# Designs tried in a protein design run: designed miniproteins, single chains, continued (3). Part 53

Each design is a single chain, and the fold is of that chain. pLDDT is the mean over its residues in the fold that is shown.

## One batch from the design tools (miniprotein)

Design m9929
Fold by ESMFold2-Fast:
Structure m9929 (fold): chain A 65 residues (1-65)
Amino acid sequence: SSALLAAYQEAAKLMTRAIREKSSEEDVQKAADEAQKILREVDPNVVLEATVLENGKIMVVVSYK
């Protein structure tokens, strides 16, 4: 749906900002929690997880319950 796409775009903006600013692991997790909240307003079954990898890259996974 267009509403879900808009929510994904807003969530992506939050995650991209946190990644670009080289935020702490705690701040990246806060951004991921906020992004999940935005997505769950449209689809309550969405799960968004962010993990900081050994090379400093961030992996973001979106899944459904």
Scores: mean pLDDT 73

Design m9930
Fold by ESMFold2-Fast:
Structure m9930 (fold): chain A 60 residues (1-60)
Amino acid sequence: SKEELIQALLEFARWAKENLTPQQQQDYTLEVSEALTEAKERNDYELGLEKIREIKKKME
């Protein structure tokens, strides 16, 4: 759902603030932005949620 996507974004932002440099945060913010744009265009928030979780896992 859209609410789950928003929650995942907030969790990611908190994690990134603690674990990533400002430059890394900018790069991953761009990837997240692309995932959100695709989710909106496809009206598929589950796809957006999955992509954001995958981005976070790659950084862990």
Scores: mean pLDDT 77

Design m9931
Fold by ESMFold2-Fast:
Structure m9931 (fold): chain A 56 residues (1-56)
Amino acid sequence: SELEKLKKELQEVSDEITKLVRKLRANPNDEEVRKELLELQKRYAEIVAEIRKLLG
């Protein structure tokens, strides 16, 4: 189902965010990691909004 696909993507994005947060903590000046983290955080928010639309 569409909901199952979104939940799976949300988990994958969440896991990647966790990895990038750890990398950024090790090197706070890594602009590439910071940029990737912001893009993934935006994607996370979009997936959450989409799940809410399907449930509401």
Scores: mean pLDDT 87

Design m9932
Fold by ESMFold2-Fast:
Structure m9932 (fold): chain A 60 residues (1-60)
Amino acid sequence: SLEDEAKFRLQLDPNDYGALGILALLKGDLEKAKEYYKKALEQDPSDGLSRYNLREIEEL
């Protein structure tokens, strides 16, 4: 599942803000997900998935 994949990523790198954003999104915590995706983009501006997910949240 997407949740299991995100949890696996966090076991490899606990600073994977993209994975933290996914877990927050799955919990319905849009504000927390938005903050994590912003942090992911600060670490890696080329993270297209985090950019896409952040945009989708901001359009809700």
Scores: mean pLDDT 85

Design m9933
Fold by ESMFold2-Fast:
Structure m9933 (fold): chain A 92 residues (1-92)
Amino acid sequence: MPELARELANMLAALQREGAKVRVEVDGGKLNITISGLNVSQIIGFTLRLIGLELEGLNVEIKISGDTLNVTISGLSPEEAEYVKEVVDASR
């Protein structure tokens, strides 16, 4: 789903440009995303976008641990998952 991978990559890159710390780890077609430094409005907005991705066929799991948001996404191809990581890393 190339459009979903692009949407996710663009959302994560935007959060990083707004001052959030974003780390993406790829495990095959599974993305492990760690985000810190978000305000409440950013958490709400990002969570609503993740619900949109779930409705479009991705599997999304969200865990809040202290001040860190952990997101696991599956249903992407390994190439799409690597693309998301590359966009986030290039936006550092």
Scores: mean pLDDT 80

Design m9934
Fold by ESMFold2-Fast:
Structure m9934 (fold): chain A 77 residues (1-77)
Amino acid sequence: MSVEELRKKIEELIKEGEKLKKEGKYEEALKKYEEALKLAKELLKIAPDELIPEAIGLILRSIGNIFEIELLLEKKK
């Protein structure tokens, strides 16, 4: 994928995760955020220097969303 295609896919996965979280489907939301994190790490490897901060931001957003869902799953039980 191009840098632009990969960035769009990461944002798409984060949005899908948000939708699943709203529906209470935390396990499915977690999978979407995990996929987003994987792609964000790939983006970091191919990103030009000027886009490294954006790639890092997407990694951090994905990690934060994963942590939030893990906490929600623990509290749901």
Scores: mean pLDDT 82

Design m9935
Fold by ESMFold2-Fast:
Structure m9935 (fold): chain A 75 residues (1-75)
Amino acid sequence: MHKKALEIVSEAMRVIAAEEDVRLGGDKKEAIELLEESIKRLKEIAEELKEKDPELAKEAEEWAKKAEEVKEKIE
């Protein structure tokens, strides 16, 4: 597995955890900050991989989009 693939999985798990924490009545502000960090990192990974691994770059972009959608729902 590429090192970047593991980073995408890690960021994806952070997005899922943030959404679940808010659903259970957790801190909305902390979840938003976490999602903003994950969005930024996923976009960086996608840009880095765009030429080297377009399929993996697409996965990173899809998770960044999902993180943005989760953030919009909880804002």
Scores: mean pLDDT 81

Design m9936
Fold by ESMFold2-Fast:
Structure m9936 (fold): chain A 59 residues (1-59)
Amino acid sequence: MTKDEFIKRVSEKLDLPQGLIDSAIKYYEKNPDANVGGLSRIVGGGPAKVILDELEKLF
């Protein structure tokens, strides 16, 4: 799966702007040990858990 395909799919699933998903991915790429708390500052608590779980499957 490409990064663009991932962003589009997660954006549609969570009903969030693609730019927020891209920002969350960039945060995770720089902080591989990132927890839900770090991601929640970007996308909110519920979406952060979903994004983290999907990123852990991809990386």
Scores: mean pLDDT 75

Design m9937
Fold by ESMFold2-Fast:
Structure m9937 (fold): chain A 72 residues (1-72)
Amino acid sequence: MTPEVIEEVKRLTREALELLRQGEAALAAGDDQQALAYTAQVRRLGEELVRLAREHNIPMEELEKLILEVVK
């Protein structure tokens, strides 16, 4: 796996975490429509992560480890 692919996985994971944070803030503010929009963006980024893993033959276990490195 190339350094560029590792960086892309970590970048998408960081973006998803930021969107989750913004979605939580929107829910706390009572903005259900904005919260749903952030949820849809997070789902799209999750699909992109799975697509990258398939394209580069990254095992799911390895993908999970990369994600955990960002969330910790």
Scores: mean pLDDT 82

Design m9938
Fold by ESMFold2-Fast:
Structure m9938 (fold): chain A 57 residues (1-57)
Amino acid sequence: MKELREELRELLRKNGTVTPEQLRELAEKYGLSLEEVGRILQEILREEALELKKELE
């Protein structure tokens, strides 16, 4: 799970978003469902939103 979270964070920082294709590829890579990866992405989005606010302020 740590590896997946880091890859999702990297994609968000580079692109500002994660595409459906990237979610599918990560789901296959880590043996998870799309819905599971989506839940993890939602958690990371909340964390990154807070970090971006700190970086801007």
Scores: mean pLDDT 74

Design m9939
Fold by ESMFold2-Fast:
Structure m9939 (fold): chain A 71 residues (1-71)
Amino acid sequence: MSEKDLEAEQLIALGNMYYSLGLKLEEQGDLEAAKEAYEKSIELYKKAQEIGSEEIQKEAKENIELAKERL
């Protein structure tokens, strides 16, 4: 695994954390905070897509689509 792939995986992990936070906030009825969390996850996934391998790019793209469905 290259350093770029490691960085991209870390960005995906952070994006997943924000996505999970968004789901929790949405469940609690905090829709504005949930939207901000989903937007943050999309930003992180986009960064991962820019620097990661083809496999990481595909994962990031799928995660972006899932987060967009929540907006």
Scores: mean pLDDT 85

Design m9940
Fold by ESMFold2-Fast:
Structure m9940 (fold): chain A 70 residues (1-70)
Amino acid sequence: MAEELLAEARRLLAEALELAKEAAELAAKYTGKKVEDVTLEDFPEEALELLKKAEELAKRAKELVEEAFA
């Protein structure tokens, strides 16, 4: 059971990281900056929505990790 929860948490974290990467790439394209130089203020609305989805997935992953160690 714990292994299944941790495997699902890993999958959700990987998906969250991909969404965050896409958001940062959109902000970089929008501003002409390098991805590493992008700040939150540089994010267009579309990129902010991707960050929001990434945050939701990361929150769910944290819940699964907490369940695995409960």
Scores: mean pLDDT 80

Design m9941
Fold by ESMFold2-Fast:
Structure m9941 (fold): chain A 99 residues (1-99)
Amino acid sequence: APEPVVSEPRVTKISDNAAIVSIRVTNVQSLDEALEAVAKALGVELVERSEPREFGGMTVVHARLRGKHPVLGKEAEFDLVLFYDPETRTVTAVGLARA
């Protein structure tokens, strides 16, 4: 099967200790596959994931990840919301990284 394709993460630095992060993953077969791809792209570890919720034909989860933030240069906690659209097989992840 074709592998997930991860967009270049967009990072907006808010302070020396905080940044907004957004990532898009295409060609996704499951939300967990997308979450693994996001963690790998950011170079961080998945800590926990919420139960999925349905909204407007999309599946939504909250995920916490932890690791060294490349832009902040220190250990950070990532609190991300992932929106999975099964029609396009795309996940959009957006959230906050805090060191």
Scores: mean pLDDT 82

Design m9942
Fold by ESMFold2-Fast:
Structure m9942 (fold): chain A 63 residues (1-63)
Amino acid sequence: GGLTPEQAAALKEVVDRAKAAGLSAQEIHDLAEFLIDKALAGWTPEEVRAAGEARLDELVAKR
């Protein structure tokens, strides 16, 4: 159990981008939880990154 190093790196990239975009601590937490759930469900690092980027873009677009 747990994330692979590649999945963890993909998640960190998305979280770092979310922080740079000025998302709240709660939005960043919810995004990280979403991506952790996907990674643990067997999603590839690329799928985790793509899903994270899509979700981040949705959150930014709502502003």
Scores: mean pLDDT 83

Design m9943
Fold by ESMFold2-Fast:
Structure m9943 (fold): chain A 61 residues (1-61)
Amino acid sequence: SLREEAVKLYEEAMELIKQGRYQEAIDLFTKSVELAEKAGDRILARFGRAGVELAKTKLAL
């Protein structure tokens, strides 16, 4: 499902954060948000957007 794919992308993006791969994490969080929005999952979309901001903050350091 779209929701299951969005969750998978979110989890993969979190793993990329642990690896210091912040730009790739932004890309996956963004895709997760798009799929979460299509699935109507506002909570998952919010988590994805928070992930984008986290990755951007780390990239700026």
Scores: mean pLDDT 90

Design m9944
Fold by ESMFold2-Fast:
Structure m9944 (fold): chain A 115 residues (1-115)
Amino acid sequence: MIKLTESGGGTFPAGGSVRLSSKMTGDLSLVFEVGWERQAPGEPLRHVASIDLAGGVSFGEEVRGRASISYDKEKSTLYLDLRDLQPEDTATYYTYAVTFDGEVFYGEGVPVTVV
């Protein structure tokens, strides 16, 4: 079973930056895509960033040009760097992993507040 453990949340100033991390454990041999999604209070879950096995990356419209995603294979850790923080970036941020057998695993989520 795959487990995703997020860290790096908290309260941040508008115009600042944050690095969120997610440590992945379990059988990662079936994982073909990993990414970040976020959910603001009262809103639907939204795409933030993803990276696939081929090194393809994708970003949600709200963070395009302000976000970067990277995966450290040796540490099995996924990073999200978000700069020029806006109050609208306030959300719980979740990591996910998609496997070749069609399963999707989510972390517990990490809260980010921008003031």
Scores: mean pLDDT 87

Design m9945
Fold by ESMFold2-Fast:
Structure m9945 (fold): chain A 99 residues (1-99)
Amino acid sequence: SKQRQAVLETAALVRAIAANVAYQLGDKETAKRDIEGAVDLAIESKNIRALKLVAEQAKKSGDKEMIDIVIEGLKRAAEQFPENKEEYDKLIAELEKAR
């Protein structure tokens, strides 16, 4: 469903933004939980765009642990959606440079 995909994509982005806000406020525990939740929502959307949006928020944080969480999520997505593996591998390489 395109509607379900759009809702999950939006939810993933909102949660990734919340993770950055939590990190800036010094709440690292909430930031990690929110970025993990954002990755899971993005993978469930089955839309590579959702993971790209979450990856951009992790890069903006500059936090290595948040970036590592998104990298691990991209690896899980590549296993679930091997047809998109090249795109996920490119995002992983980009995030590794931002670490």
Scores: mean pLDDT 87

Design m9946
Fold by ESMFold2-Fast:
Structure m9946 (fold): chain A 56 residues (1-56)
Amino acid sequence: SAEAEAALAAGRAAFAAGDYETAGRHYLQAYNLDPENEEIRAAAREVGRAWRATRA
């Protein structure tokens, strides 16, 4: 749980910096540690869409 929260925080920091690829990796790690967390799942989906848009 502490690891999941740390990964979520790291993902949020990367997302704020515009590094969606790194944010996605952190969110996937957090999701694997805490798959019941709806916030992590929503964050992963959101970063996925942003990542795709910026890769264009």
Scores: mean pLDDT 76

Design m9947
Fold by ESMFold2-Fast:
Structure m9947 (fold): chain A 66 residues (1-66)
Amino acid sequence: MNEKASQAAKESTTLPGVGPQLATGLANMGLEGKSKEEIKEYLLKDPRVSEENARKAAEIVEKARK
């Protein structure tokens, strides 16, 4: 289990547009080891999330996997 990636996904809830529902999905994706691009695509399905914030969230989760 990639627990660090799951924790980083929770931290991404501080980004504008990343609410609790999206944060739960992010944590699950981090746990599953989804790629940075997959995480970005997941976040961009919500029109309230900007491309920049989706990229930042995906980067946080990716860094935690290392």
Scores: mean pLDDT 68

Design m9948
Fold by ESMFold2-Fast:
Structure m9948 (fold): chain A 66 residues (1-66)
Amino acid sequence: SSRQEGLIAMAEVLLENGLISEEEAREIIELAKQGKYDEAKELLERLGLLDTAERLAVRKYLEENS
């Protein structure tokens, strides 16, 4: 699922940039794998990192696909 892949990419890029813990990244990834996309998004919003994650994931995608 594109939504699952996007949420996993967001969690991974936040972890790579030291913005979340390994435990927080794992929780987001597990929610995404379970199809709990709204809960994963709400967790990112609660952390104040949803917009940051989207920007970083887009940047990484452009770097890998340019």
Scores: mean pLDDT 85

Design m9949
Fold by ESMFold2-Fast:
Structure m9949 (fold): chain A 106 residues (1-106)
Amino acid sequence: LGDFYRQLGDYYEKKGDLENAAYWYYKAARVYLNQGKPEQALEDAKRALEIFEKIDPNNAAAYLVLGEAYYKLGKKDEAIRWYQKAIELDPNNERAKKLLEELLKE
């Protein structure tokens, strides 16, 4: 499923449909995290963020999934950085706050 969503992202990016490209890379990253494939999740999360920075720079969800991918890779400092960025953009993001609190207790 993650591979299919990544292929959709590639398809829309080649067509110049950046909004759909970013969305499907983001969905691919979420699926790869759920499948225990954080390296693939990180790659697609970075690609989604690169596009979102151009069209929707305040997309807190893109930073949150990037942080979750870094955390699953054992990169605690990077995970903290991106969770904080997500909270800066959306102070009401309860998931980002909870993930940051859990990580800081470790």
Scores: mean pLDDT 83

Design m9950
Fold by ESMFold2-Fast:
Structure m9950 (fold): chain A 56 residues (1-56)
Amino acid sequence: SIEEINKLAEELLKKGIKEVTITTTSGFGGIRQGNIIKNILESNGIKVTKIELVGP
C-alpha cells in the first residue's frame, strides 16, 4: 500500500539510506508497480537508481 511505502521511506531515511534499487517483474503489472513505488520513494527524498526487471 501507499502508506506502507511511505513508512518504508521514512525508516530508510532514518537509517541514512538515500538510494535504492527496485526489483520487479518484467510484465506490464510489475513495471507499473515499480514506477508507482519509485514515485512514492522519490517524493520522500529517496533516489531510485534503477528499476531491475526479472522474469518468472
Scores: mean pLDDT 79

Design m9951
Fold by ESMFold2-Fast:
Structure m9951 (fold): chain A 105 residues (1-105)
Amino acid sequence: MITQTPKEIKVKEGEKVTINVTFSENVDGKVAWFKQKEGEEKQLLIKNGSVRAEGVDERISASGSGTNYSLTIEKVKKEDEATYYFKDFSTNPPKYSNGTKLTIE
């Protein structure tokens, strides 16, 4: 089971955002983070738990192992407004988290 917290974040531009994921069982690091804007496909942000995908802003980083993972966005911009999803590839089929909605006020 994947638990992603918080479900919604409201911050001001320039603030730091952290999204956390916990598992009921250990995963083997075959995990990814995705960003989705309404009406768009999910964009890969981070693969293999911490490796930034091509074209992804250096303000976005991820860390974690075992049962605990996090995504951090430094100095958030209006373009960062989206729903952020975690994906577990240790299962077949791979499972998405319920996501975190980020809004900039």
Scores: mean pLDDT 81

Design m9952
Fold by ESMFold2-Fast:
Structure m9952 (fold): chain A 89 residues (1-89)
Amino acid sequence: MMPQWILDIQNELKKNKLTGEQLYNKLLERLGLPEKEFGALLYQLLTKGTIDPGYRGQIYGGGISDETLEKYTQEAIKLLNEMSKKVLS
């Protein structure tokens, strides 16, 4: 099962005709990548809406901290709101 926040972001991206890759690149600009594995996982979730079986354990198995997920979730929502305001002229 995918985290609800990923589904929410995917729905907002689709609604505003934005790509997950655009959001991912903006997140990299603002936060950088603390961990290479987290960056790859986030990219797959935002761009494909699915993850490879090998990454599924990292979401649910404790390879990525709740604090790291929360930080990126909050910044992604903030960036998506900012990007949506530019598209809605």
Scores: mean pLDDT 59

Design m9953
Fold by ESMFold2-Fast:
Structure m9953 (fold): chain A 74 residues (1-74)
Amino acid sequence: MQAALNAALAKVAEAIAAGNEEAREYVEKADAAAEAGDYDAALEYAVKAAEAAGASEADRETIAAALEAQREAA
């Protein structure tokens, strides 16, 4: 679900606000890739951002599955 992806990215943004520079860099790269239409790169960077933010393995799998489903549905 796109809403679930947005919620997960918002959670990562909170970690960035707390000083997690790695998560911030990956979010910026994911956003740039999505703007360019490269959803494969956006997926990879979004998962890395969640990992850097300390998200659980289940949260990372949810993000990856949501982005892959969106790519396949396009």
Scores: mean pLDDT 71

Design m9954
Fold by ESMFold2-Fast:
Structure m9954 (fold): chain A 90 residues (1-90)
Amino acid sequence: MAQQQVEEALEKVRRAMEEHGEIEMVFIIAGATLPDSVLEAIEEGLINELGIPREKIALLVSPEPSASLDTFVLTEEERARLRAEAAARR
């Protein structure tokens, strides 16, 4: 259900905020056939329910013909981890 996808995305972001505190960015990755109403509901929920400013929300649409939805939350800790991993692979 579209409502379930919205709730799952918001829960993932809320959990990241609870575990890591402040977030840097939220990336919403949508399949090409996912309804725009689902994306609008997620953006509205992030702004109105979780208090995330619009400038911290990035919506990306995959060309794959699927109704998939993936949510990636970038936190300060995650960014530091990615930087450390990149440095270690040199």
Scores: mean pLDDT 77

Design m9955
Fold by ESMFold2-Fast:
Structure m9955 (fold): chain A 61 residues (1-61)
Amino acid sequence: DYLKKAEELKEKAEELKEKALKEKRSLSEEELEELQLNSVLSVLLENGKIEEAEKILKNIE
């Protein structure tokens, strides 16, 4: 279950990168922060640190 969530977060990160490439632009500050957050969350979920990942998710409004 958490592995599927990690895959979903990685897919979102790749979609952001592909969108920027198609538009021939750099990622915005907001997009870079989103990318970094998704990367951290996917690593936590892949390592079974579910409670830590949930804490981070609760801080996102």
Scores: mean pLDDT 74

Design m9956
Fold by ESMFold2-Fast:
Structure m9956 (fold): chain A 97 residues (1-97)
Amino acid sequence: MEEEEKKKEELEKKIEELRERAKREVEEKVGEKARKKIEELRKKGEEEKEKLLKEGDLKKAFEVESESGVEIVKEAVEKTVALNEKIKEELKKLEEE
């Protein structure tokens, strides 16, 4: 009885360590992609805004700035959801092994 409980505790500890590693790796990879996409959207919005300002179209420049902000927020929310789904997927694979 006591020997079985000791082996069970060791295996549970090993499984927990594997889950924590998988979680960190997935969060790092998906989080990095989200950051790169947000920076890309920010650069694109800035370039379009500068072009419109050089053309003297102040109203369109303000519209592009507002729309870019909404797109950045949408991308951040979508990437957070994707990150959570990836973490669930990787944890499920570890639990099946």
Scores: mean pLDDT 67

Design m9957
Fold by ESMFold2-Fast:
Structure m9957 (fold): chain A 87 residues (1-87)
Amino acid sequence: MAEVLAEAAERGEAALAADVAALEALRARADPEAAALIDELLAAAVPLAEAAIAALRAGDEEAARAYHAALLAAIRPLAEALEAALA
């Protein structure tokens, strides 16, 4: 179990780095409305994603699930707003 959680943490860390880079690249090309939403999304998502990854690395699957649920709840309205701004 601990080995699986450590591997999941490594994958999560790589995925977070890739997603942040992609959003930063999008922000550089976005209009001011979309750029502001990307900034808000990063500010909300990154701390919760980092907390979930840290919990996985510590072997705390319950804490990781709680942080992941909080992440999804935090980003949902911002993702919907960003989709509308990009449409």
Scores: mean pLDDT 81

Design m9958
Fold by ESMFold2-Fast:
Formats: sequence, C-alpha cells, structure tokens
Structure m9958 (fold): chain A 69 residues (1-69)
Amino acid sequence: MSKEEKKIEMLILLYEFVKSSEEFVAERMLKNSKDEAFKEEVKKNLEKVTEELEKKIEELREKLEELRK
C-alpha cells in the first residue's frame, strides 16, 4: 500500500528468490557428485546461506508487520 511497504515486499521477494536459487543449485551439485567430502561442503554452505537469508527475511517481515499495525 505505502511506498515503504512495497519496498519491503519487493526485498522479501528478492531474498526468497535468492534462497530458492541457492537450494536449486545445491540440489544439482549433490545429484551430480559422488565425492562425499564435496557433498558435505555443499550441505554446510547451503545451511549457512539459508540461515543468513532466513534471518534477513524474518527482519523484513517483522518490519512489514510493524508498518501494517
């Protein structure tokens, strides 16, 4: 509705898109590899990246809730 709300909604959408993209790439890497050490590295990197993105999304959603109230 407001300009600020639209900006936050767009940022949430962008972070969700990045998260989905990272998950997609990781799945393809895991499917195509037989190297256990490499697979473990991919899993660790994915968990770290998704945790960081999830935190940013949560902060933005909380700010959006504040603006709507």
Scores: mean pLDDT 82

Design m9959
Fold by ESMFold2-Fast:
Structure m9959 (fold): chain A 62 residues (1-62)
Amino acid sequence: DAAEAAGRAAAEGGGTEDGARGAQRLAKSNDSHGAAAVAGSAGLSGEDREAMRRGIEAGYAA
């Protein structure tokens, strides 16, 4: 879905391979609070982490 795709894309751009896989799995299984946790757990920093969090939230809102 859109939230998973956004989170995974952001993690792949700024995080590690493990972070990207973790973010995708957490995004699939968590609620809206998990969006921030997924962003943090992807090993991203600053802007990239915020972008992933917003992407996941936007997907859930859609």
Scores: mean pLDDT 50

Design m9960
Fold by ESMFold2-Fast:
Structure m9960 (fold): chain A 84 residues (1-84)
Amino acid sequence: MIEEKLKELEKLISEILETDDEEKQFELIEEMLKKGLISEEEAKELKKAIEEKDWVTLGLLLNRIYAKYLRQLAEAKKAERAKE
């Protein structure tokens, strides 16, 4: 379910932003990729931002990923309402 994916994504994003450990951040990104929450291209972009300590780009990338799932959830709810 898209709502379950969004909840898992929120948890992993929070953990990435709360940790100062680069290895832990990479593990969380790999977990996101393994769970199908992000693409390999998105994972590479996130890892690069972490390696470069570009917290602005990291935040923007994470927000873009989250917004994509929010859009999918909104579209799913709109489709369900159209069946009524």
Scores: mean pLDDT 80

Design m9961
Fold by ESMFold2-Fast:
Structure m9961 (fold): chain A 72 residues (1-72)
Amino acid sequence: ALDELKAMVGPAAVAQLSAAQQKQLQEFLRLLLDPDPAAWAEAEALYEEAKKNGDTRLVKAMDTIRAALAAA
């Protein structure tokens, strides 16, 4: 949920994202928590699209989610 994203990446970082970017970040987290390897490929595709679009704030938030999940 959006509140879980705020807890993981910080409320200020989430607030700097557009509504569409916040939805992409929620989908990214959902895909990373999915046990299906196909979902992880979709998560990587979302990350690469964010990089390609120059969405530096979104990319940084995605990196923070990856780091938080790796530490858990």
Scores: mean pLDDT 80

Design m9962
Fold by ESMFold2-Fast:
Structure m9962 (fold): chain A 59 residues (1-59)
Amino acid sequence: MIDETAKKAGELARKLGASDEVVKEVEKAAKTAAKAGVSPEDILAAVPDIVKSVESQLK
């Protein structure tokens, strides 16, 4: 489900050392992607790249 995918994406981001602010942005991105029809597997596989992208914007 969309909410479970967002939660799992956020948990994975935390395991990668992301701050609470980055985790929040990752969860928002995952929820948006899931609503757009992206598979949960593809969303979770993209989490490391999303974390890097968000952290790169927060300088």
Scores: mean pLDDT 79

Design m9963
Fold by ESMFold2-Fast:
Structure m9963 (fold): chain A 98 residues (1-98)
Amino acid sequence: MENDQQALELLKQGNEAFRNKDYESAVKLYEQALSLTTDAGVRIAALINLGKAYYKLKDYESAIKYFQQVLDIATDGRLDFVIKIATENLEVAKEKKK
């Protein structure tokens, strides 16, 4: 059962936690948002922000995983701007993992 409105609200709460540098709470909120929605836009936003939150937590392996998922979705959807964002974040996370 999907609730896109609840997922969007969780995404907003996660974004607030991220801005407050509460990256652990942001991760939980973004993961909950992803569990409630199949909306491509909400999923892409949650996955990008989840990758960024893991990057801030220095969990570069998880950051790489989520940015790769965004790149795969964006490539299939031909979303050039999202491909660029995902590629740039993925390269930065991979460099930190080395």
Scores: mean pLDDT 84

Design m9964
Fold by ESMFold2-Fast:
Structure m9964 (fold): chain A 81 residues (1-81)
Amino acid sequence: AAELLAAAEAARERAEALARKLEAEGAPEAARLTREAGELAAEALRALAAGDEERAAELFRRAEELAERARELVDEHLAKK
């Protein structure tokens, strides 16, 4: 349980670090989606720690969808510079 909670915090920290880099490069919308994906991934890991595997799976799926949207926005932003 403690390991999953530590993983949740690590996921948020990684997403925040990436989001700050994206903001510095002028991609604030991608940064916002990256932060949202990180928060959903952290929530999924907390759900796993609580024993709610079904909720965790749904939250991980949503986190991955937002991360894919963020990557698409980064690609679009960089291609248009």
Scores: mean pLDDT 81

Design m9965
Fold by ESMFold2-Fast:
Structure m9965 (fold): chain A 59 residues (1-59)
Amino acid sequence: SEEVEELASLLQGLIDQGNQLAKQLADRHGGDVRALAQAILDGSGGDFELAREQILNMG
């Protein structure tokens, strides 16, 4: 989905910037950043804004 792709892009940006939490969480999903993005969105009850804020709070 467009929401998952947007969250995955944010997560990849954090990983590229050296964010250790984002890297460790992606590793739990076999390095699949899109799968991590989906898991965060699902954990937020499908609330994109809540999922986005959770990702931004990793920095």
Scores: mean pLDDT 88

